# Ledger of designs, part 32: designed miniproteins, single chains, continued (2)

Each design is a single chain, and the fold is of that chain. pLDDT is the mean over its residues in the fold that is shown.

## One batch from the design tools (miniprotein)

Design m5094
Fold by ESMFold2-Fast:
Structure m5094 (fold): chain A 87 residues (1-87)
Amino acid sequence: SKREELVEKIKELYEKIIEAMKAGDYDRALQLAVEIQDLVEKYGAPEEVLRLASEIVDLAVEMRQNPEKRDEYIKKIKEIVEKILEL
């Protein structure tokens, strides 16, 4: 189904975001977060999912400005991705 394909792609992109964040590659983490946003829009996901994907992008932007809070941002992004996957 389109939903199953979207869920698998979000999981893969999320894993890549976490790897990029742990490596200190915040520009790549932001690029990957935007890819999640583009995917959920392309798949015609519900407004709540679009909002949650936008929140991941906002957190990736904030993390670039506050790299000392990396672990806090990783935790927040994980919580948002878990919410998306439950919808």
Scores: mean pLDDT 84

Design m5095
Fold by ESMFold2-Fast:
Structure m5095 (fold): chain A 96 residues (1-96)
Amino acid sequence: MEKAKEILELAKKGIEAAKKGDEEKYVEYLEKLYELREEARKNKDELTEKLADAALDVVTSTSIIVANKDNKEQVAYFQKKLKEAEEELKRLLEEL
């Protein structure tokens, strides 16, 4: 499952870029995840599409939490979203 490994590696890199505030690398990894999702959709690979969607949600939620660390209400909301996305990502990986 080459595409699943690529999605996970990009998600890991995207999370690290978000935590470091490296906006250029964050956007680069995010765009590559979008491209993998689009290709999976085109090929009707529902499992890979859902995996890319969950990975995107983890990466974007992490970025929002880091950017809004002084806003407790937004942090709490996106921490809940991040947990839900991480649980979905784990569930999808168990299907592979």
Scores: mean pLDDT 83

Design m5096
Fold by ESMFold2-Fast:
Structure m5096 (fold): chain A 107 residues (1-107)
Amino acid sequence: KEELEQVKKEFLEKADSIIEKLRNAKTMEEIKKVVDEFIKALDELSKKLWELIDNPADAIRFEIFVKYIKNQLKKLVDEKAPKEEIVRFAELAKESVLQLIDDIINR
């Protein structure tokens, strides 16, 4: 439980920093780089949670959800979506990931 809370806190701090970088990005190349950083942070989170989650069903559910977020972020960048849309999705993704971690912690 304590380890899951710590992982959640570390992800929140990283995600907030990345979203701030995304808001300040001025070129499509900068946006792509920052989105790649977010995908990396999600991959690191999934790896840590896979080791800490005792229930295989919860671990699988989390992996599927993270894969969905990563695919959607890649799609938005590939389709050259407006920066504001990418920022909104990143914020929603952060909140959804945190809520899913809370759901797992409270079981």
Scores: mean pLDDT 85

Design m5097
Fold by ESMFold2-Fast:
Structure m5097 (fold): chain A 97 residues (1-97)
Amino acid sequence: PVTGPAEIKPEELLEEFRKAIEYLAELQKKEGKEVSITVTQLSEDELRLEFTVTDKKTGKTESGAVLFRLPEEDVDPVIEELEKLAKEAGLSFTVKR
């Protein structure tokens, strides 16, 4: 929704992602949606997080993307934790570097 990367703390990003994952997992389990999440590393300190939700009954697809800026040293640990959280929730997760 915002043009340009938002500076965020790793802890805050992971907390918001956990909430989003809970919601997306419920959409997949209860509403027949198919959810996929893609993380793209744009630079040493910038990530793009994209989620795609497809309604299996109507074939309609909705996508959202958010840009984040993190300390460079936190990028890899955050990507690893995002992937772990998504996979534990049963959601498709892809990393692009």
Scores: mean pLDDT 79

Design m5098
Fold by ESMFold2-Fast:
Structure m5098 (fold): chain A 68 residues (1-68)
Amino acid sequence: SEADLYRRIAVRELTEVLGMSEEVAEAIAELIAADPTMSLREAIERLVEEGRISEELGREILEKIDAA
């Protein structure tokens, strides 16, 4: 499906360009696929809020996004 293709592209970009782990990249892609209006920043903030990633890791990812 188009959603599966978008998810695979997003996971690849997050892992290869931003150096995220595959597990974190997949979690972000799933959140955005469920709510396409959600920004990458909002997805990361939600993962931190849910305790799926640390606050420190979330900050590092956001800094990499701002640099890209």
Scores: mean pLDDT 73

Design m5099
Fold by ESMFold2-Fast:
Structure m5099 (fold): chain A 74 residues (1-74)
Amino acid sequence: SEEVERIKRDLDEAIKYAKSLKNKIDQIFLLRVYIKELENRLEKARQEGADPELIETYEEGIKRAKSELEKIES
């Protein structure tokens, strides 16, 4: 759906932007903030009975952002 595609694009752009920052501390901070935002959006989507595809999109986005964060923190 258009909505899912937009969310995926926004996720890609947010991760790319975070990784473009020159300071590792800023990269970590921004990714943590973004992960928290995604978790809040996922919780709301679940409460509102959103489409399974939308829920899965947020879950995958959170996994991806956390994976990127782990690579930076390691």
Scores: mean pLDDT 84

Design m5100
Fold by ESMFold2-Fast:
Structure m5100 (fold): chain A 108 residues (1-108)
Amino acid sequence: MTSLGRFLFDPELRKEILKMAIEGASEKEILRWVAQRELDHANIFFQRGRQLRNQGNYDRAIQYYDQSIRELQRSIRLYRSIGDDDGVQVGQNNLDRTQSSRQDTISS
């Protein structure tokens, strides 16, 4: 399954992708936008995980970290597919941070 194919089942993402395509965006520009959106969503999940961990809700914190990791892995794959090495590096740094926070939460 391609990461892009999954996003076609999200009505909001599908609408925005279609709008970009109609407005003449290239496949590379669309994939970069999707990769950035996944990265942004991963950061929201990571921040929510941190809040829950600080509240002592470790099980829920782990669930949000796991969601962040999944979104980061998709973002990295998309950036890699378009040759965006800077995007891959940012995604990898965020992935490493989230995995460390998850492990610390389990170890607590």
Scores: mean pLDDT 83

Design m5101
Fold by ESMFold2-Fast:
Structure m5101 (fold): chain A 62 residues (1-62)
Amino acid sequence: LEPGTRVELTKQPGVNVVTGEIYEVGTVLEVLAARELPDGELVLTTEKGQVLVSPEGIRVLE
C-alpha cells in the first residue's frame, strides 16, 4: 500500500491498536504506512492511528 492510498473495510471491523476503538465494515481509512504481523494480519498507519485489519478484508480505493 502506498502512502495516501484509501482502503475500505469490507469483511470485518478494524481495531485501533492503541485505543481499542472499533472501525466498522464500510469505514474508509487513508493509509500512511502498512506493516505485516507474523500471523498475517496487517497494521495500517492512518490519520486515525494504527489500525489492525485482515489483508483479505480490505478493498483498495483509487
Scores: mean pLDDT 79

Design m5102
Fold by ESMFold2-Fast:
Structure m5102 (fold): chain A 60 residues (1-60)
Amino acid sequence: SVEEQIEKLRREIMAKMVAEYEKLVEKYKNNPDKLIQEISKLGFKAQKELKERVKEIKEA
């Protein structure tokens, strides 16, 4: 079902976000302003990907 596909997608995106967040913390540990900016971008990217992939599932 569409709902099952969305649930799987949500879990996949969340796992990717956690991994990317950990990398950003290590990469920008000496630049907190850049870290905050990149965390914000990560959140935006994840939300955009979820919306686009949900649209694809519904339009298929």
Scores: mean pLDDT 81

Design m5103
Fold by ESMFold2-Fast:
Structure m5103 (fold): chain A 104 residues (1-104)
Amino acid sequence: VDLRPDDVYLAYFLIGLGRHYLKQGKYEEAIKYFDLAIKAAEAAGDYSLVGWAYLVRGEAYLKMGDYEKAIEDFEKALDYFKKAGNQTGVERAEKAIEEAKKKL
């Protein structure tokens, strides 16, 4: 999907929609929206948004018990937040990695 410069808003919308399904325990639906949010954030070139999209998809995998996929997504989120200079995102991703590794 070729998203345009307004893809930043689309990514935020899709993250919000994914989080809505996540709260309902609909993890597979949440992941689909987070997959679209990652693509939207990548198309926008917004490293901070890419980081947030990976972080919330990792949270969905963590709730599903897929700890290895959760860690992979949290590590990608950490990398993107570091590239973006997003200290809040870095701290969230590091904590998420630590919590997920404790489940292995």
Scores: mean pLDDT 85

Design m5104
Fold by ESMFold2-Fast:
Structure m5104 (fold): chain A 79 residues (1-79)
Amino acid sequence: GEKLEGAGQGLLASAEDAESLGYKGTAKGLRKAGEALLKGDAKGGAKGLREAAEAAEKEGAETAAEGLREGAEEVESLA
């Protein structure tokens, strides 16, 4: 529970940062992932992170997209 809650809070903070930088698609995926993790849904969190990674790649944030894909794999391992 606590590990997923901490990860969820971190992703919501990252979503605000992404939105402030104009990465609206990435922010939407991060917010979705964070909300899922706060509910204890590791599978939903991983899905949201993959959606955020696809958006980040389309928005030109390739390094962020790679990190988000790795994060999705790590979160999925907690399911």
Scores: mean pLDDT 83

Design m5105
Fold by ESMFold2-Fast:
Structure m5105 (fold): chain A 83 residues (1-83)
Amino acid sequence: VRALSLVAPPALAEALVAAAPDRVEEILRALIELVISSLLRDEEGAARALARLRELAPAEAAAIDALAAAERAAGAAFEAALA
């Protein structure tokens, strides 16, 4: 779970591992893709990573959506700082 906690809040990382313990590497890859796509403002890439995470852990969809919303808010704040 330590590697996941570098890209997601610890509680969400633990919930994702619990939901799909045999697919931890796929969850980690999708979380990394979501973070990188959000930083690069690649909305299509972020949407694909988000869809994969929801497929892997449908019970955690609300928490995954909250993470994506927080990353979008951070990107918007960064753009506002450049204006």
Scores: mean pLDDT 69

Design m5106
Fold by ESMFold2-Fast:
Structure m5106 (fold): chain A 66 residues (1-66)
Amino acid sequence: SLPAPLRIEVFDADGNLVGTIEARSPADRDAAVAKAREIAEKLGLTPEQRDSLVALARGAVDAAAA
């Protein structure tokens, strides 16, 4: 059976929704990572902050796959 989709919503400091990262299976990993990078660029995050968001997106894929 397919696991339920996991969703991470990212907000800016003003509470506006900047983007959504969705994961259903390991096949979504590249898409989730690409979305995390896109959100990080839109927010002007540092490379370290971007890597943290990418790690969170990968963790979401792993959680959705479990």
Scores: mean pLDDT 76

Design m5107
Fold by ESMFold2-Fast:
Structure m5107 (fold): chain A 61 residues (1-61)
Amino acid sequence: SEALLEEALSRLDPSAPLASLDNPLLKEEVHADIAKLIEFVELLPSEAARSSYLKALLAGH
């Protein structure tokens, strides 16, 4: 699901949804949250589980 991870990352771009945020600490926090989300997806027990989770995230876009 590398392609799905890359697509999810492009849609969860911390600058895109929070373009008006000029606070560097908040931007750093958002980057950390996205990194944790990726780490969580990587910890899912199967490729099917990872694919399902990523598809659910992308379905809102």
Scores: mean pLDDT 56

Design m5108
Fold by ESMFold2-Fast:
Structure m5108 (fold): chain A 83 residues (1-83)
Amino acid sequence: MLDELLDQLHLLAQRAMALTPPELRPEVGELVVKAVTDTMKGDYDGAIEHLEKAADLLRPHSPEAAQLLREAAELVKKAKEKS
């Protein structure tokens, strides 16, 4: 279950980063790394907060990238509900 979650997070993050403007990649990338790390630690609330913050940063620049990170946050929310 965790492996499937991490695989989906990596896929969505990779797609979102490809659509992220170069100037935002350091900040968005840092938030994505924190979200993955939080998920591995079982800190689903932290992961959701970091993913939603990254999506908010991307929303005015790349709505598609923002949507991918919101989908990632929803996957983490579903994992939290099962815990």
Scores: mean pLDDT 84

Design m5109
Fold by ESMFold2-Fast:
Structure m5109 (fold): chain A 94 residues (1-94)
Amino acid sequence: LVEEVEKVAKEALEKIKEITEEAKKANTRDAVLKAQEEIDKVEREAMRKIMTLIDKARKAGDEETVARIEEIMVELGKEVKKLSDELKELLEKT
């Protein structure tokens, strides 16, 4: 279960990194705005999948797994925010 969550988080973060780098290379306001929308969709899809997995852990009474999934969610959120902040900075300059 934790391994599934880690995979979802890793795949989402890798995709968000790719979107961010493509937007930086394009260096246009339209590309940055489109990237922000795509990142929001990827993060929302990932969080939806993770919420389904954390619910399974909660129903099983596995508090350690729940805590671990919560940590993964926090780390994913931090990494996504860092990349989003980079795009916001680029948007302000463009």
Scores: mean pLDDT 82

Design m5110
Fold by ESMFold2-Fast:
Structure m5110 (fold): chain A 68 residues (1-68)
Amino acid sequence: SLLEKLKELVASLTDEELARVLGITPEQARALKAGVLRAESEEQVNELLRAITGMTAEEFLEKLEAAK
């Protein structure tokens, strides 16, 4: 599922690597990573993306896939 794929991609990156990929602070990356890993639905992930990054889910996936 999309949720599982997002969790796997996020878990493969350190907070510092995630911050670099997304162009956010390590603190924001830590919060986003924790939120994604505990998310029970895609809706929760979308809310986190909007609140922390301002990115769409599509842009988020593109950045994570490019970092792979």
Scores: mean pLDDT 79

Design m5111
Fold by ESMFold2-Fast:
Structure m5111 (fold): chain A 76 residues (1-76)
Amino acid sequence: DEGKAALRELLANAGSIEATGNATREQIEAAIAEARRYWEQGNFRSAVRLLREALEGAPDEELRNLVLEEIRRMLE
């Protein structure tokens, strides 16, 4: 639940996270896949960090929504 608490906090604060990067769709998808792998391994710190970095790297709303959708899916 510690990891889920951190993910809920990230999701709640997502609107305040400015996109400062210009990551490609492939880079965002790779970051999501790596974050999911860490999450499945119980490495919640690395997973949350990668998801936050993906949000910061996402230059548009479409890519931001990919990250947000994955966070919501992990919170099931």
Scores: mean pLDDT 82

Design m5112
Fold by ESMFold2-Fast:
Structure m5112 (fold): chain A 67 residues (1-67)
Amino acid sequence: TPEEEEIAKKVHTAFEKMNIKEKYELDDVLEAAAFLKPPWTIGIEKYSGIPIEEIQRRGKEKLKKRS
């Protein structure tokens, strides 16, 4: 969805600032963030400007759709 894409871009930029983006592509970044723990979660929220709870909720939803 356009909303999910917009959020994924912001999270991907956060991963870039934290040197994590090399491990994940844009469409996988929300799933990757779903199981991260502090201090990574603090950095993602700071750099993306999106509450980590929202990011992880969306990532978990994508994991549910996997099967």
Scores: mean pLDDT 74

Design m5113
Fold by ESMFold2-Fast:
Structure m5113 (fold): chain A 71 residues (1-71)
Amino acid sequence: SMEERRKVIEEAYKKIDELFEKLRNGEISYDEFVEEVKKIAEEARKKLGLEDLTPEQLIARIYLYKFIEEN
């Protein structure tokens, strides 16, 4: 369960980070970026059982988790 939660967070972070790179390189529009990030956050919310959080709140928590986690 805890390993599964970590995997969900890691996969969501990686996908959002890849979208940031695409946005920075002009491969996607800002509107496309926002829609795709919300889809990733919604999937992670369901997998983590955090449906009470908004997509924006979940994204913030994912980034906070990665910031605190020292490799």
Scores: mean pLDDT 77

Design m5114
Fold by ESMFold2-Fast:
Structure m5114 (fold): chain A 67 residues (1-67)
Amino acid sequence: MLVELAEKEARRALELVEKGDIFGAEISLSMAKMVLAIAKLDKSTPEEEIERIEELVREAEEAIRRA
């Protein structure tokens, strides 16, 4: 499911920030954002799941900005 892929990439971005791989984190974050945008076009995806993953994406963006 696309929403699961977006979550996986957002979590990977956070893990890469913790490892100090900021550029790798930016790539994973970009992929998460693209997949999330596509998932939002799928009417069968619950809004609650989308909001949760959008929060993970925001956390990853903030972690990258602080690094």
Scores: mean pLDDT 81

Design m5115
Fold by ESMFold2-Fast:
Structure m5115 (fold): chain A 70 residues (1-70)
Amino acid sequence: PSPEEIAAAVEKAALAVPGVTAAKATARVVDGRTEVTLSIEAEDREAEIAAVQAGVDAAREALGLPNPPR
């Protein structure tokens, strides 16, 4: 998938977390690896942490990878 598709999946997953008020994701390819940056605004730290976790999981799923690539 493209970096834009990965970023969109990450952003959508983060926004689905209860207590998240805003999320923005950007993705870039560095040395053949996809790097995702996620910015989250949430009502509390637990929601923010959960959104980061959901974003990471969504990125891995978008890459078709059940395990971390590298």
Scores: mean pLDDT 76

Design m5116
Fold by ESMFold2-Fast:
Structure m5116 (fold): chain A 64 residues (1-64)
Amino acid sequence: MVKRLSDQELIKLVNKILDESKTLEEAQELVKRFKEEYGLERAEVLQLPNGTFVVTLQQPPPPP
């Protein structure tokens, strides 16, 4: 999908990654697929020592 996402849609993707990922590896695969599918500029996931995932998604800036 090449349509630009709203902030709410980006939050939904973050929540989907967190809800569907049981391991860091699964979270990384979802992040990679969403980056390619939605044309995100940045898509990363990290696991904190307490087991919590931190997901960072960024879209490219709007064209001038």
Scores: mean pLDDT 76

Design m5117
Fold by ESMFold2-Fast:
Structure m5117 (fold): chain A 83 residues (1-83)
Amino acid sequence: MEQALRHARAARGERQPRETDEEVIEKYIKFAEEKKDYGTASLVMADVRGDDKLLMELQKWVVAGDTEKLKEKFEELIKEYEK
């Protein structure tokens, strides 16, 4: 049961197989990469984090159709999630 390397990877956000929210996020990350739907993936990540301010900002960009900003923010959220 002692897995120092696994704990290190979990702390860095690389792999956490017991977390259902993390599995959902990973699924939507793959979906965004494949389908180029960065808005849905970003909204899911913000919702899981409970970040209402981010949710409002992302919703504004989704309504505006600003796919460039959504992609940029999605990449930023992935980087932060990996911490």
Scores: mean pLDDT 66

Design m5118
Fold by ESMFold2-Fast:
Structure m5118 (fold): chain A 69 residues (1-69)
Amino acid sequence: HMKKPTEEERKVLLDALVKQFGEEAVKSIPKEDLDLLIEYAVTHRDPSILFAESLEELKEKIEKIKDEY
């Protein structure tokens, strides 16, 4: 079951993504995909899922989450 993130949790996680990848890269990700990634991180209490070496790796992680949920 996916947990709905609090507004504060969502802000912290979005800020972390922007810090890691930059604002333009984060904006290139569809809102639905970003929401799914944030919900997954909160549900599993694993913020490391948000960290990837590249935008491409982050997109691959999102696709894996979609396949599972």
Scores: mean pLDDT 73

Design m5119
Fold by ESMFold2-Fast:
Structure m5119 (fold): chain A 74 residues (1-74)
Amino acid sequence: TLSALEAVRLAAEALGKERLTAEELGEGLQKAGIMSAGTGRAFVEAGARRLGLDPARELTPEEAARAMSAAVGG
């Protein structure tokens, strides 16, 4: 099982970007073959809301990984 941080790094690498919005992270996760763009975007947006982060701005890989973990951790 990939860690959230490793999944985010693979998404960033797939798009050639170091910081990503929730939408871009979804696209990157799909390009990396990890999950659909819609599912990835939804997880990051839900987690970002829980953490008080704005998913419309570019997130660092660490911020995006925390958001994904928050979305699945309940």
Scores: mean pLDDT 81

Design m5120
Fold by ESMFold2-Fast:
Structure m5120 (fold): chain A 68 residues (1-68)
Amino acid sequence: TISRVVQAAESVVRTEGASSLTLRKIAQRAGVSPATVRRALTELGMSLDDLANYLQSLQDIDSNWSLP
């Protein structure tokens, strides 16, 4: 689901940094295919860079946060 993809991306950004955020790393952390990650980003209307910037901001707010 979208929330799982976002949580996995947040984990990648937190542990490896925003420059390491790729579809494949998110897929590995979320346990889904890269195609599923790409679809979730499309549904969110965000680029990979947009997601990276957003998730960096969230690490200080909620370490276990997910999209409604």
Scores: mean pLDDT 73

Design m5121
Fold by ESMFold2-Fast:
Structure m5121 (fold): chain A 79 residues (1-79)
Amino acid sequence: SELADRVARLTYEAALEEGVPEEVARKISEDTRARVSLLPEDTPLERIARIVEGSARLYVDPETARRIAERVLEKLRAE
């Protein structure tokens, strides 16, 4: 899915920007890709951001997960 690939890439970039180790950023990105791949292409960006946050919370603290999701939402809105 184009949406899933885009969100996974942006999630990986956002996680690295927040200082998350590359291996962990990859895991968050892969989990996010799998979850978003099940969604329609027209899914609201706020819903996508919540999924990003949920995936990130499996690997990092809640505040870092929130910041990753906020960065992804901003990147998606800028495109």
Scores: mean pLDDT 88

Design m5122
Fold by ESMFold2-Fast:
Structure m5122 (fold): chain A 71 residues (1-71)
Amino acid sequence: GLDAATAANLEIQKAFEEDPRKAVELAEKLSEQAEDPFLRSTYRMAAKTLRDILEKREQALRSQLEALRNA
């Protein structure tokens, strides 16, 4: 249950430090493989949160590039 979620969360965090895109893929894969509804929901929420973080970083970079073009 929760102990398995804790272990998986640590693996997702390690993956995020190495490659954030792989961390999202790992979280999505874990959500699909999870038999426990609570674990499935937890992994789906983790994947969504990580995607939102990546999208926000990409938007920030695009805004910075646009500001440089207008300068």
Scores: mean pLDDT 77

Design m5123
Fold by ESMFold2-Fast:
Structure m5123 (fold): chain A 94 residues (1-94)
Amino acid sequence: AEEKAKEAAEGAENGGYSAAIGAAKGSASGEAGGVIGSMGGALSGKLYGGEKGGELAAEGAKKGAKKGAEEGGTEEAKKAAERAAKAAEDAAKL
């Protein structure tokens, strides 16, 4: 269960990063896919690791989103990062 929760957190981190970078590149599908990936990671984290697993995945999504926003350097990247992080946090609380 712990390994699956860590994989979910990595998936959420990649999702958050991809959402921000997708938005920076003007890719609506890339941004949407990243947000969905962050949510899926958080839900999987909660499923496999319970509350702690969900929290780890939500934290991963925030970390990836922040890195993506910094590398993307655009207002769109920052907004996408915030959306992905919030979506993961909300999903982890379900």
Scores: mean pLDDT 81

Design m5124
Fold by ESMFold2-Fast:
Structure m5124 (fold): chain A 100 residues (1-100)
Amino acid sequence: MTREEYIAEARAKIPGIAEETTRAFVERYGERVSPEGAELLYEFFRRLAERILELIEAGETDQQAFYERLLEEALAEAERRGDETTVEFFRRLLAELRAR
């Protein structure tokens, strides 16, 4: 699955996630939540989910792909130079990043 496919799928799920989260909250605390309050909670959870998706879109998944590419380029350069110690170091970092 591409990053774009993941983001599109996640974005499509936001209304459902916000609705389900609001429902669970109202079920647990319904006597303390007015109908108007439930609408406000839905909008709050929807905005929170959108902001998390914005952060993922702007950073987290892109950061991993960026760091992987950076480490691959550094590894290739170290291999080209015949620096076995640096090669082993970058290989370990790349393996750890991918094994997360």
Scores: mean pLDDT 66

Design m5125
Fold by ESMFold2-Fast:
Structure m5125 (fold): chain A 84 residues (1-84)
Amino acid sequence: SELRKRALERVKRTLDPESARHVEQLLDALRFLEKRGLIPREDVERIYRALAEGGPQAAARVLRQLYQETGNPLYLALAREFER
């Protein structure tokens, strides 16, 4: 995904190494959840876009919005991790 690549580039450029590693692990978790069919690809791409354009806080906001739209607790759990 081009959006995932852009998100990783922003994270590495803008965050300290510890925070960057944490967010990279969250991106790996998102990819795992998508591949297992637990969250749809369009929602994952929306999260990647937010992260690429606005950083972890923007990703967290989109995740909270997805939680409100779907009721899926995975989105809320992920939002809290991006807010860390």
Scores: mean pLDDT 88

Design m5126
Fold by ESMFold2-Fast:
Structure m5126 (fold): chain A 60 residues (1-60)
Amino acid sequence: GAAVAAALLQRQGGLSPEQAAELERLLRDGRFDEAAALVSRATGLSPEQARLAVETAAAL
């Protein structure tokens, strides 16, 4: 679910607790483009890599 996805990305991507909470909300709302943008900005991943990470984590 969204909470597990956000926690996994926080551990792997170095997100702050506040960024992880925002990511969980975006994933819960199905806002994958905004979630990918957040991960990209927070971790330095490319937009394509951030999108793949978000979609992979959301599938768990």
Scores: mean pLDDT 75

Design m5127
Fold by ESMFold2-Fast:
Structure m5127 (fold): chain A 86 residues (1-86)
Amino acid sequence: MLSDEQIEKIKKVVELVKKDKRFDPEEVKKLEKELEEAIKNGDLDKVIEVLSQIGDMAVKEKAPEELINAITDALLGVLRQKLEEQ
């Protein structure tokens, strides 16, 4: 299961994406729902997939470094936890 610290990092990514007017609100809502469900189910692979999709969108839209750094930090945290489950 994701730690409280990792969940807070993911929540920060969602908050930053919601505040950024470059993103389609409907797409953001869809990604938020997918992340919430994946976290609830402990599906780390799905969390990684959705965070990677958000990262791809952020790079394409030339999002601020704060958002890109938040996505990178959250993604690396989830990947590290996935490796520790081996």
Scores: mean pLDDT 81

Design m5128
Fold by ESMFold2-Fast:
Structure m5128 (fold): chain A 84 residues (1-84)
Amino acid sequence: MMEEAKKEAKEAAREAARRYGKETGEEISEEELEKAEELAVGLLDQMVEKLGASVEEALEAILLAAEGKSDKAAELAQALLEKA
């Protein structure tokens, strides 16, 4: 489960970074894409280990943020933080 979640988080992070670059007119480098992947995986691990979130909850938050549904992602992230 965690390996699949990390894979999805990485793919979502790359897509979000790419979309951000397109919306802002900034060119996103491969190094920035790799950093986005690392941050997403780190966030996934921290949500599970520090906040007690399920892998599914943590992944959902990352996927919502990546889809540009920032309101939904923020709401879910706040719920997870309140659990901690």
Scores: mean pLDDT 70

Design m5129
Fold by ESMFold2-Fast:
Structure m5129 (fold): chain A 100 residues (1-100)
Amino acid sequence: SMKDKLLELIKEAEKLIDEAEKKLPKSHPNYEKFKKELTKARGALTQARLLVEQDAPRERIERALRQALKHLEEAKKLAPEEVQPLIDKAIEIVEEMLKL
């Protein structure tokens, strides 16, 4: 179902965010700002997941996904080159969900 596909894509995006956070060393100058933006993106994806589980209107789900996308784009600006592919993949997945 569309619901199952959305839940699977949210789970994959959350996994990529967790991997990106783990790859950035705590000693990196951008660590605190990067972690903050990933935490906000994760929060928005959690809201999207709850809305999908509750069969909320698509506009509410899309609003939560757009919030996640905004914070992932900010995280990308802070990410070193080796971490950027994980953020790019998470952005791609959120953009795919917005096209469903």
Scores: mean pLDDT 90

